# Designed miniproteins, single chains, continued (2), part 47

Each design is a single chain, and the fold is of that chain. pLDDT is the mean over its residues in the fold that is shown.

## One batch from the design tools (miniprotein)

Design m5612
Fold by ESMFold2-Fast:
Structure m5612 (fold): chain A 96 residues (1-96)
Amino acid sequence: SPILAQLEKKLQELVSKLPEEHREAFEEAVQRLLGHARRVLSDSSLTPVQKAVLILAYFMGLATELRLRFPGDKAVDEAIDQMQKVVLEFAKQVEA
């Protein structure tokens, strides 16, 4: 999927700018999100809206896990905010 490749590129660019101590956790989260998105996008039983919602919901779960792993970390909160913007734009493209 061209839109999935674009999501991967944008998320990897964002992760590459993070402090080294956060990169492993965020790289794992990105890999989990991309794996979930591939499964959801290939599921012909789901509507575009359902696909968008499921991908966004999964990202919100990952964001919660990252916040719990790094409580009160401003750099982590800022990175999650930037990732959320990227994932929301991706979800709009999936829904369209």
Scores: mean pLDDT 89

Design m5613
Fold by ESMFold2-Fast:
Structure m5613 (fold): chain A 96 residues (1-96)
Amino acid sequence: MKSELGIKSTALVMLMLASIEALERGDITPEQAAQDILDAGKELAEMISKVNKDYAEEILKKSQELAEAVRNGDLETAREKLVEIIKLTKKAIDDA
């Protein structure tokens, strides 16, 4: 259970990072990056909600903040929010 959750969580976080990097290269629009991040964040939050609802809520909120940062071109804030999502996800899995 814990290893499967870890693998799926890592994949979703890597999709968020890939969206930020694609935006930096000009391969996608800010709106496309924001949508991809929101979709990945919702899937991650739903998955984490099965082990901890409070962490899931915070992950969803930070995913929304990350999406807003990429939409505004604030890639520094976007990367900071991604790091916070990674830390929350790891803590949720460790506490499960």
Scores: mean pLDDT 85

Design m5614
Fold by ESMFold2-Fast:
Structure m5614 (fold): chain A 68 residues (1-68)
Amino acid sequence: GSMPMVKVLATSETLTGEEIAAIIEGLGGKVLEIVDEHRVIAEIPENAFEGVASFMRDSFGIELERLE
């Protein structure tokens, strides 16, 4: 497996950092840090980013931002 990973900031107004982290892990992402009550830094496969970002936004109201 040589899939590149992308760091992301996941943010929600309604979900806790622990809830965001659990959703990311359930989707095959790796949680790096729970920043605060509503923000988590994680890594996800770059080739899955678009699909995961759309799914998390539409299903949970979680916004994913790429951290370069």
Scores: mean pLDDT 84

Design m5615
Fold by ESMFold2-Fast:
Structure m5615 (fold): chain A 73 residues (1-73)
Amino acid sequence: SMEEYRRMAERIALTMADGGFSPEKAGRFTKAVLLSKGVPEEKAEELAKYAEEVARQAQQDPQLRQQRIKQLN
């Protein structure tokens, strides 16, 4: 489902932000992963933008980043 792909995008974004990667890199990597799983280009781009935003917020707020990672696991 799209909700599953959105959750996957969040996990990738938070993991990459925690690893010190830029929001832009998190978005690009998310798009590549989703495309490899057969997600249509348009939807993969939408979720990549979402991942980029999640990573941006996580980079600016370490407490929020750790809390969100905990909620996904």
Scores: mean pLDDT 86

Design m5616
Fold by ESMFold2-Fast:
Structure m5616 (fold): chain A 87 residues (1-87)
Amino acid sequence: MEELQKELEKRIEEAKKVADEGMKTINDALKLADSGKITKEQFLEAVKAAIELGRALAEITNPKEGYALADKLVAEIIRKYREAKAK
């Protein structure tokens, strides 16, 4: 029981860290996209962050929910990047 609790706590901590870092990366990239200043590297880093966030959520919930969120975040990042490049 104690080992299972430690494993669960570790998974939750890892998921929180990935969520915090990932959301910061995504939000920073979306702000740059809104200003038309986003680079290809920043776009790719935001996509990577969205995928990692989805993976972390999949581990603590289920794959369907986690990866569905990742797909939605990636789609929004792509849309914002395309709009930024059109300016």
Scores: mean pLDDT 77

Design m5617
Fold by ESMFold2-Fast:
Structure m5617 (fold): chain A 85 residues (1-85)
Amino acid sequence: MTPDPSRPLTVYESLGMDEQQKESFEVFLKTVDELSRIVAERDSPEVRDVAGEEATRLLEMVKNGEDVSSIEKEGRRAIERVKEV
């Protein structure tokens, strides 16, 4: 199958994601965007690796149905941890 250029959020909506899961995923995407910005600014393999680890953990929280507030809180901590690298 050829990859679809559609945003992941739209694909999740098509798969029957509820509003809470959609909101959690939006918070995740916003956090990943900020992490990607830090990675681009610092251009360091170490920063990239830590950011990837943090993004993976946040995605697992979204997949496990964690509350939006929990994902937002952990996202803020992830950004802080990456900045400390």
Scores: mean pLDDT 74

Design m5618
Fold by ESMFold2-Fast:
Structure m5618 (fold): chain A 85 residues (1-85)
Amino acid sequence: MSKEELLEMAEKAREEARRAEAAGDAFSARLFRLLAEALEAVAAGDWEAAEEAIEEIRRLLVEGGFSEEEAEAAAERVRRLLEAG
């Protein structure tokens, strides 16, 4: 995935976060903001920051009532998405 494609995905994630916020869905809004942060970090070549954002996604999912297993599976899906390119 190119830097341009990563930044386009990040912008779409930020738009989804705004839509979720407007709909009163604070959980989805935070999730999309963290996805945008991970995408922006990879685009900047900052994989350490990307991993921190992925770990925050995992924690958010557990706080939201998902199991540790489900949260880890979702975090791994995000990691694979960022590595695909």
Scores: mean pLDDT 83

Design m5619
Fold by ESMFold2-Fast:
Structure m5619 (fold): chain A 93 residues (1-93)
Amino acid sequence: SELEKVYEKYKAEADRLYEEGGGKEENARLLIELYKEAKKILGAEKVMDALIELAERVIAGEIDDEQRRELLDEIANTYKEEMEKIEEEVKKA
């Protein structure tokens, strides 16, 4: 249920950013915080670090939307089993 608390906090902040007209960089920063907290709970260090790095590159303006999509697909394919375990833990929380 610690993961449930982290997700609820993320959801509340995401809703706030949406209402305030928050952009891509604001959402990427919020996702980094979610991934850092999920990493502490789930121990999925490799996939979480890859997702954090991708979000940081978005904030830095180093990648466009097409490159972000391609890199996200690569992360999902590389860590498919780990991602599926994370989804199951989220469903149980």
Scores: mean pLDDT 75

Design m5620
Fold by ESMFold2-Fast:
Structure m5620 (fold): chain A 105 residues (1-105)
Amino acid sequence: MLSARELLELLVKSLKKTFEEAIELRKKGDIKKAQLTAEVALGVARVWYAAIRPLLTPEERERLERILRVMEEAADFIADPNASVEEYEKKIKEMLERIEEILAE
């Protein structure tokens, strides 16, 4: 049980780092690299879910599915090249905060 929670915490830490890198790329005006970086983060999360799903309890699986749903809800905004840097940073931070709240349950 603790090991599955540790796997979720490692995934969330990796996702936070990757999305922080996407924000920094956007601040530098590298919109295409920022989009690719964020899309790779989403892809990695889906692959991690498929790989670790059989190792999770029903409660841990439901929690991870909720985290993925939060990321999917943000996907359209992540792909928007016209969003300001400030709006992009705010939305990514709001998404990450929601993910951390789910993990803390």
Scores: mean pLDDT 78

Design m5621
Fold by ESMFold2-Fast:
Structure m5621 (fold): chain A 110 residues (1-110)
Amino acid sequence: SPEREAAVLYSAYAILLAGIETEIELMVKTGNRTAAAEAELLAMADAAREVALETYKLLAKIDPERAKELIERTIRRYERLARLAEEAGLADLAARLREAVEELRRLLEE
């Protein structure tokens, strides 16, 4: 079922975004920022972006209004994460998250 597939993908990217937030908060609390941890966060952000795009493409074919609502909610979540990344000094991650916001905004056009 396309609806079931969309729900599974939505859950996957929600978990990825929660993981990014938790790791940023941990870095802030501990002061421990390694190149390896920053690379892992960038990889998670890229994975979340791909899953979000596929989820919205699939959902848009089934329920365009719900797809639009999910895009709008995801944009808000990415913008919040980008701010947290900036506050943590993770400039590359913040830039990557903002690039994802730009791609998602373009989906609202069609």
Scores: mean pLDDT 79

Design m5622
Fold by ESMFold2-Fast:
Structure m5622 (fold): chain A 59 residues (1-59)
Amino acid sequence: SMMEQIEKLKKDWLKWASRNPSVNIDDLEKVFKENENLPLSKQTAILSGLVLRHIGDQL
């Protein structure tokens, strides 16, 4: 189901964040909660944006 895919996506992102010390896990969890009612495609776009922002902040 869509909800199972979203939960797996969140777990994958939290696992990635836990291995990247410059990422704030609390901020990531807040973004998940604020966007939990959006379609999967929009949630994926937001989570991809977080990765790009993290890369940008390191430059």
Scores: mean pLDDT 68

Design m5623
Fold by ESMFold2-Fast:
Structure m5623 (fold): chain A 64 residues (1-64)
Amino acid sequence: KQEELDREVRLALIEIAYALAKITGDYEGAVKIASKVATPEQREALEKAKDSLEEMKKVIDEIA
């Protein structure tokens, strides 16, 4: 119940960060924001993907 809501909020924030990176080109800023709400495993995956929009999208799809 609460865990499900927290999961959905985290996913929404990560998707918003990705959308902002796509619009602004600031992938480092987007990863920094997403990492604040992600789990340690998700954070590691996002840091590895920060240099590529395609890899970042793939990580977001894996989190969902």
Scores: mean pLDDT 66

Design m5624
Fold by ESMFold2-Fast:
Structure m5624 (fold): chain A 71 residues (1-71)
Amino acid sequence: MEEVEELIKELIAKNDNIKGLTPEARRIVLEMPLPDGKEGLERLLNKLSDYLKADKILPEAVRVARRELGL
């Protein structure tokens, strides 16, 4: 749960395109629960698409998160 949120947060923090991230989008990333959330993770990553406008951050975050969760 927190590991996926931290992973997405780390990928976002390491990218130069953070300026497009609103406080609300950041809150969603950090606070969205993924308790048995392979579906929840997919919804989170889809929401990130809306908020981050598919910057390099989003494709990388999706790929790494899927790898870590075995999706």
Scores: mean pLDDT 50

Design m5625
Fold by ESMFold2-Fast:
Structure m5625 (fold): chain A 74 residues (1-74)
Amino acid sequence: MEEMIDALLDQIKELNPHLSEEQVEEIRKIIEKHYTEVGELRKKGKEEEAEKLSDEAQEKITKILEEEKEKRKK
């Protein structure tokens, strides 16, 4: 699990090299929480709730990335 989180963060940093260390840490926390909670829900067979949490995590990450893009335009 930790290796997959680190790999995902490395990809995000490579695609978004202008992210600050603070933004990277915020994204890391979102991913870690998402993997922990989704993993527990899937173990209980609550796939619909797991998908909803995945969507929420993706929206939060997308918002951080979009805010960074907007800052670069100004």
Scores: mean pLDDT 76

Design m5626
Fold by ESMFold2-Fast:
Structure m5626 (fold): chain A 79 residues (1-79)
Amino acid sequence: HMLEKLSEEGKRILELLDRWPEMTPEERARAFYEFYRALKEGKVSEEDAVFILRHFAEKYPDQRLPEEFIKLLREEKEK
């Protein structure tokens, strides 16, 4: 149901990260870079970013998130 509430760019980033097991290390780095740029440019909302990060962490708990995304999740938990 949350997928229906994501922006077009948010859905694109979520679909990109859903292909994580099929990606090379370079593609994985690019995926997080695209996510970071979309968030910085305001194309993905903070709420969309939190949803995407939680979904990713639940699917791939052994994967380390970039520090900037960890910080975002901590800040949202306080709200």
Scores: mean pLDDT 73

Design m5627
Fold by ESMFold2-Fast:
Structure m5627 (fold): chain A 78 residues (1-78)
Amino acid sequence: AAEEAVKYFEKAVEAAGKGDKEKAKKYLTKAVKLLAELGMIEPQSDEEIEEAVETLMKLSKEERDQAVRRVRELAEKF
């Protein structure tokens, strides 16, 4: 379900905020795979996921919170 993808994305963002790159990558990989299986996004490579993790780690707390809200809003439409 889309709700499970959102849960993993939230965990990825939390880990990124704490500087835990490996945990953030693990959870983001799970979220991205679920979103791709639902047809919400295109399948992403491991390199693209790692780049996204580095981006999340560079974001402010407010920007990370906004990213989570956007993913939740998209999931509610599916």
Scores: mean pLDDT 81

Design m5628
Fold by ESMFold2-Fast:
Formats: sequence, structure tokens, C-alpha cells
Structure m5628 (fold): chain A 82 residues (1-82)
Amino acid sequence: MTPEVEAVRNALLAAGQSREYVDALGEDVLALTREAARRLAGDREALEAMLEVAREAGARYPHVAPYAERAAEIVREIMAAA
């Protein structure tokens, strides 16, 4: 798992699932996800791990599910471009 993806998960967990905090971080979280996925372009296993992290976060924390899905879309787009 990349440090950026772990930081995103830890930030969401530390927020205690606060919707206001998650919404405020939403764009930053997506920007970090995009940058991490770009750095891992060509590393299929690492990108698949990022998809799994997003899926687990959305399943465990329903209020972050929209952001988890958008993060997964970003990772899938980068995988498709590789």
C-alpha cells in the first residue's frame, strides 16, 4: 500500500467519520489518489491494492462511499492508460 493511500485512510479514520471533515478533504483525497496512482503507473499489483483499499473504505464507512468510488475511478483510468 502506498504512503499516500495509507494517509488518506488514516485521515478518514482520524476524522471519526465526520461528514464535514471528509467533505472538506474530498478534493485533497482525490488529488492525492491521482498522484499516487500516477507514480504507480505500470505497477498493476499496487494499483489493484489501491482499488481494494478504496472498496474497503467505502464498505466500512458508508458516508465516504462516494469518494471511495471516485478514487477507484481515478485508479481505473490510470490502469487503462498504462
Scores: mean pLDDT 66

Design m5629
Fold by ESMFold2-Fast:
Structure m5629 (fold): chain A 85 residues (1-85)
Amino acid sequence: AEEEAQKLFKEGVAAFVAKKYEEAVKLFQEALELYEKLDPNSVETAAALFWLGEAYKALGKEKEAKEAYEEAEKRLEKFIQERKA
């Protein structure tokens, strides 16, 4: 359910703020899997990808961070395109 994805996402942000970056990665990945099933091109899916990138960056995983950011941007562009008349 969307509520479960939101809970996992919020727990991921809390873990990130607590500097528990490995835990944040796991929580954002779980939230992302649920958001992808609900709407792969949603703002929520893109946000989960962006925060996953931030957690990877904090861990020094620059390649994984870049891939997550690029995917987040791609999902947002598709979201915007779907809303154009």
Scores: mean pLDDT 85

Design m5630
Fold by ESMFold2-Fast:
Structure m5630 (fold): chain A 81 residues (1-81)
Amino acid sequence: MKLSKEQVEAEAEAEIAALEAAIEELRAAESVSPERLVAARILAVAGLITAEWAESKGLLELAERLREAARELERLVREKE
């Protein structure tokens, strides 16, 4: 699949928003289901993949934001397990 720079920018921004929402949800949650933890882990992996695409297009700030959000989400998943 070939993505334009504009498409990668849009995808990166959407992914960052999704990662930040998941981070907030896990931080606020009193308990987290195994299914939710699996979904969060999948989202973190997707964020890292999108970060590589963003970096390949010269979108270094978006790539770093994606990596930071994905890393934080992965940390929270490990903490809640």
Scores: mean pLDDT 82

Design m5631
Fold by ESMFold2-Fast:
Structure m5631 (fold): chain A 73 residues (1-73)
Amino acid sequence: SNAEEFRALAERYEKLAKESKNPVARQHYLEAAREFREAAVHYENGDLKKAREEGIEGIAHVLRAVGDEVEAS
């Protein structure tokens, strides 16, 4: 289900945050993980619009984290 996919994304980015040596990238990965967990909850509650909006915000935070890692390299 999409809720399970959002939870898997949250777990993935929580792990990347834990492994990141860049504190700014870590913050963005944790923000992404929170958004994906919120998306899962709203999806399970039938709020598909809010789930989608939070999923998009999660993706935006992932892109910021990747940008932080590239800039630090």
Scores: mean pLDDT 86

Design m5632
Fold by ESMFold2-Fast:
Structure m5632 (fold): chain A 87 residues (1-87)
Amino acid sequence: KPTPEEIQREIDVAMARMTVSVIENTFDSELAIEDPQERLQSLQASIRQADAAERMARAAGDDDLVARAQALRDRLQRELAKLQAEL
């Protein structure tokens, strides 16, 4: 007898996992964006998505996914800082 909370947790972890995997798989392509302004916007969007995924993973109790989202966010933030220093 799953509760509404248990169903929501399953949805949240599935969505968070998909988001993290997509960003991880497209990271190198994102860094290859030639226009600095487009690259800046892309990195900022990916950081917001990683932050959302971390919150959803935490709510779902998926500690491994939380760690993956945090590592991804930190990597994206380092690339954003490098780009901002070059602008």
Scores: mean pLDDT 83

Design m5633
Fold by ESMFold2-Fast:
Structure m5633 (fold): chain A 98 residues (1-98)
Amino acid sequence: MMEELRRLALEVARLAERGDVRGMLEVVREFFGVETPEEMRRLAEELRERFPHLARMIEIGLRLEFEDLSPMERTVLEFALLAEAQSMIFELEQERRK
């Protein structure tokens, strides 16, 4: 169970690093069986305590995909998404050392 969530988190982070926001959200939808942006926002809230980086990546991805963003807002969110992805990969790699 925890190992499956770790694999999901790593796959989501790698897609986010590639700028594949749609692919990232699709992988999350398929894994958790959620379909709507509202369901994905609720999922992110539920994940916040155990997987804060995954929760933030889902929230940022939903904003990038579904909000009418200015070029500056889009750029800021793209950098935020990359930072969250890198942080999650780093934490998952450290836990693998145990």
Scores: mean pLDDT 81

Design m5634
Fold by ESMFold2-Fast:
Structure m5634 (fold): chain A 76 residues (1-76)
Amino acid sequence: TDEEKRRQIRAETERLTAQLPPEVAAFLRRVLDRILNDEPVVVSDEEARRFEALLSPEQRALLQEWLGRLEEIAQS
């Protein structure tokens, strides 16, 4: 159900955000809220560069994995 998918998405996001800097974690939670409300996500190039600069290569890999997981859940 959509409610089950939303719960899975939130759980995956909380697992990711526990491993990220607090500022990036807060940003991703805002992005998630927009996605779950079917709102377009618009991120400026400046915001994207700033947040990427806060992430280690390992954290960037986790972010890419998280995006793939959300796509899988959305398609199921």
Scores: mean pLDDT 77

Design m5635
Fold by ESMFold2-Fast:
Structure m5635 (fold): chain A 86 residues (1-86)
Amino acid sequence: SELDERIAELQKRIEELQKKADEYSKSTNPEDKEKAKRYNKQIELLRHAIELLQEAKKYSQSTDPEAKKKALRLKEEVDRIELELE
């Protein structure tokens, strides 16, 4: 499904950011430590986005119009998180 594909893409993005965070965290340079900290913050936001997409998937399976509106709002929140990470 579209939501499953989005979740998989965000998981891959987390893996790439985790590699960068780990690389910079090994440095004794304060600037690199700050980069690692910023990558870890981005990872946390992306993990939150995955949780929201999983919740949206549950609501999108409902025939209830209110559940469908909830799914849409959750997807919009994910779009906001992704925009913040640009």
Scores: mean pLDDT 87

Design m5636
Fold by ESMFold2-Fast:
Structure m5636 (fold): chain A 69 residues (1-69)
Amino acid sequence: MKIELIIGAGKIGTKEALKAAEAGADVIIIVDKNKEKAEEVAKEVEKLGVKAYIAESEEEAKKLLEKIK
């Protein structure tokens, strides 16, 4: 299972998330303190058929990684 972590939900983070989804990621975790921005990126990833999660910090993302495993 290929899990990709995207730090920041701005323009660059959005492009990296979409690139990861198209490169065959099974799950993408988007990390941003701005939940609304992270949710926007998650929706774009989900349109490509990839499961997306959001985390407010890298620490939360690491905990999500442990639970997804």
Scores: mean pLDDT 80

Design m5637
Fold by ESMFold2-Fast:
Structure m5637 (fold): chain A 98 residues (1-98)
Amino acid sequence: DKLREIIEDRIESILEDEEFPFEVTEEAKERAVDRAVKYYEATGVLPGIRELAAMLYYEMTEEHNAPLSREEFVELMEKKYGIRRSDIEDVYDFYQSL
């Protein structure tokens, strides 16, 4: 399963980044991988680092273990990756539907 391996490798790269602001549970990571695969199947687009970081944050909020508020996370994503709030919210809303 090369697609799953690519997604897992990207997630590990995100989590190994010393500037990445929070810890992710193994359960949240597995759910993010599963949904990222479904995201690719639904959109035909392989999720990048920005999309995967948003997905990981979503899974942590679902566990009620969110290390940052949604506002703090969005501000950090805008500063670190130059992504707009609306783009993060679009990924968030679509991901929730999977």
Scores: mean pLDDT 75

Design m5638
Fold by ESMFold2-Fast:
Structure m5638 (fold): chain A 66 residues (1-66)
Amino acid sequence: MEEKLKEVEERANQRALAAVPSVTRVEIRLEGDKVVVTAHLGPERPTDDEVAALRDILLEAEKEAR
């Protein structure tokens, strides 16, 4: 599971950094039996389209990490 989480996190980071310039990092963590995906943003405000794209990337990562 841990190895799979790292691969999903790496893919999520690649996708998010390419699609949303204001994203600095994506982190995937297990809290008990719950998968938590967090995007860290820099000082620049993302557009609504970029927020939507980021949300889809994070939701897909959460599903793949399970």
Scores: mean pLDDT 78

Design m5639
Fold by ESMFold2-Fast:
Structure m5639 (fold): chain A 111 residues (1-111)
Amino acid sequence: GKEEFLKLVEEFKKTVDEAIDRLVEKGYISPELGERLRKRIDEGVESVKAAPLEEQVEKFKELARDTLLELQRVAYWTYVETKDEKVFNEVMRLINEVEEKALEYIKKLES
């Protein structure tokens, strides 16, 4: 139902926020970039919640895709700045964890 959907959206937000926190704590992204990414996810989540019920699942899928694309861009620029393959692989592992969680949440919504 709606309550279960909203819980999955909040769990996705938590997963993304935790990934951003780890990227900032490791120095892979600036605190300023971390704050911008958090603001983007917050606004995206509110947009999903404000959408008509029949559009919420599609809006959530769009949010998940756009979030993953932004995180992949972060990985690319981290590699450009550091030239460190180990750092790049660590960032990509965090992104893959977010992707796996997003897919699990979407699967629960479509079952």
Scores: mean pLDDT 83

Design m5640
Fold by ESMFold2-Fast:
Structure m5640 (fold): chain A 59 residues (1-59)
Amino acid sequence: DIVDEILEKLKKNVPLNEIQKYLESLGLPVDKAQEIVEKIVEWLNKLPKEEQEKIRNLG
């Protein structure tokens, strides 16, 4: 699942722009890759504050 791969990359402190480039390398258009990154950011912001802080404090 692409979402799970993105979440693992986020937990390993991979920058969002590198995640976007990864999606583009899979054959996704730039606008679609950006949309997916935006959806992931929205998902992170909807998590309970404690879980959000764990994911955002990467590294």
Scores: mean pLDDT 71

Design m5641
Fold by ESMFold2-Fast:
Structure m5641 (fold): chain A 67 residues (1-67)
Amino acid sequence: MEHIERAFRLLDEGRYEEAVEEAKRALEEDPSLVEHAEQLGVRLALAGEVELAQELGRYIREIKPPP
């Protein structure tokens, strides 16, 4: 929980690389946070950080395979 909350805080501060790293840490500890990490990826893309959004999306796909 704390790591995903920190990731969103870092995103709001413009610290995008650190936000992605905290989101990855959150998913390693609790994979059920995938939906929150997906929302972080959307916000990264909206901020213009498309490459970081794609990096996070790739990590999510490794944890939550598509149907």
Scores: mean pLDDT 79

Design m5642
Fold by ESMFold2-Fast:
Structure m5642 (fold): chain A 76 residues (1-76)
Amino acid sequence: SARRSALTRRLLAVMERLGELDAVREELSPEAQAHLDAAGRAAERAIEALRAGDVDTAESHARQAERHLDLAEALH
């Protein structure tokens, strides 16, 4: 579906951003690191929901992951 395709692209972007921030983890503040960790957990939940076929739940968790990544980047 179009929703599933869009969500897959969003999760790939989230995973890329997680990897980029993790590579500079030691340069992040403790608060930014906490948001990075929360983003990782939200991304895992989104992937699990998508695997289970629950697109609405997966989209909700993807939004939480994106929000935490935005906060981690802003706090750096």
Scores: mean pLDDT 90

Design m5643
Fold by ESMFold2-Fast:
Structure m5643 (fold): chain A 106 residues (1-106)
Amino acid sequence: MSDLDRLAQEVQRLLILVDKLEQLIENKASEEEFLKAAKDAIATAKRIIDLLKKMNYPQDKIDAMQKALNEVEELVNKKAPKEEILEAFKRLAQVALDVLSDELRS
């Protein structure tokens, strides 16, 4: 599997985890279940950043992903409302999609 195929797979995994976070809020799941899924999504985003670094992606795109991830981690550490954490994850997922879209169009 190519690094691009791995990037696409990890971005898809992030999207699935963000959808799961939204479903956990809608179903009024426990804080523990939400935080576990949030940590899995953070780990997935870190793998995306590592792949971008390995692929020698432009630094501005890596910085955009890192900034979005830092915002998510700050909200999780502050124990922000689940809806606010979800909105930050949606922004992170959009940055990841934009990065993948740029690569596929190039």
Scores: mean pLDDT 86

Design m5644
Fold by ESMFold2-Fast:
Structure m5644 (fold): chain A 100 residues (1-100)
Amino acid sequence: SKGKELIEQLEKELDNLLAAIEAGDVAAALEHARAMYETYYELQLIPGAESMISSSLASRMTGAMLLAMAMLDQEDPAALDAFNAYLKKLKEERDKKLAE
């Protein structure tokens, strides 16, 4: 199913994000954090797909994001500001689609 494929993509992007964080690669961490949340918000547009996201996966995604944001705050605060603006835009676009 499309939901299963998006879950597998989320897990892949989470692994990529964690690897980038461990390597101290700020640009790669930003890229994979963006891709992970793009996939996450797409998954949320599928009715019932939230039941496919385990609490473990959700917790790991949240933890990885907090680490990525901490890295951006230390290394490139302007990129953190841009990233937060981008996430807000993605969330607003998702919320609009869900309200339709």
Scores: mean pLDDT 85

Design m5645
Fold by ESMFold2-Fast:
Structure m5645 (fold): chain A 106 residues (1-106)
Amino acid sequence: MTRVRLLAVVDEETGLPVEELKKRIEAQKAHLVAQFTDPETVERLERAEKAAIEFVEKNNKKFSALLVILEESTGLAGKTEVLHVSIPNEAAGRELAAQLRAWQAE
């Protein structure tokens, strides 16, 4: 079962509006897909793109960074794979990294 976790840095003053965020998400996913020949990785990237777009549409806020984490567990041993799609932004990089560290400490 796939769990989706989203980390975002809200920035109403200098962040990107929803339409620009969607373009950045789509461009980043397309770039990553071009580098992979594994169908499972491509499928995960497609799920990450959909989750990111739905998140930005639902919240309708400006964001300076967005990270989508897909957690997949298989079997009793539980293998968690983390695949992320991020929008690189230097101003938001530290805040996003802090949120990621906080999540990993859970």
Scores: mean pLDDT 66

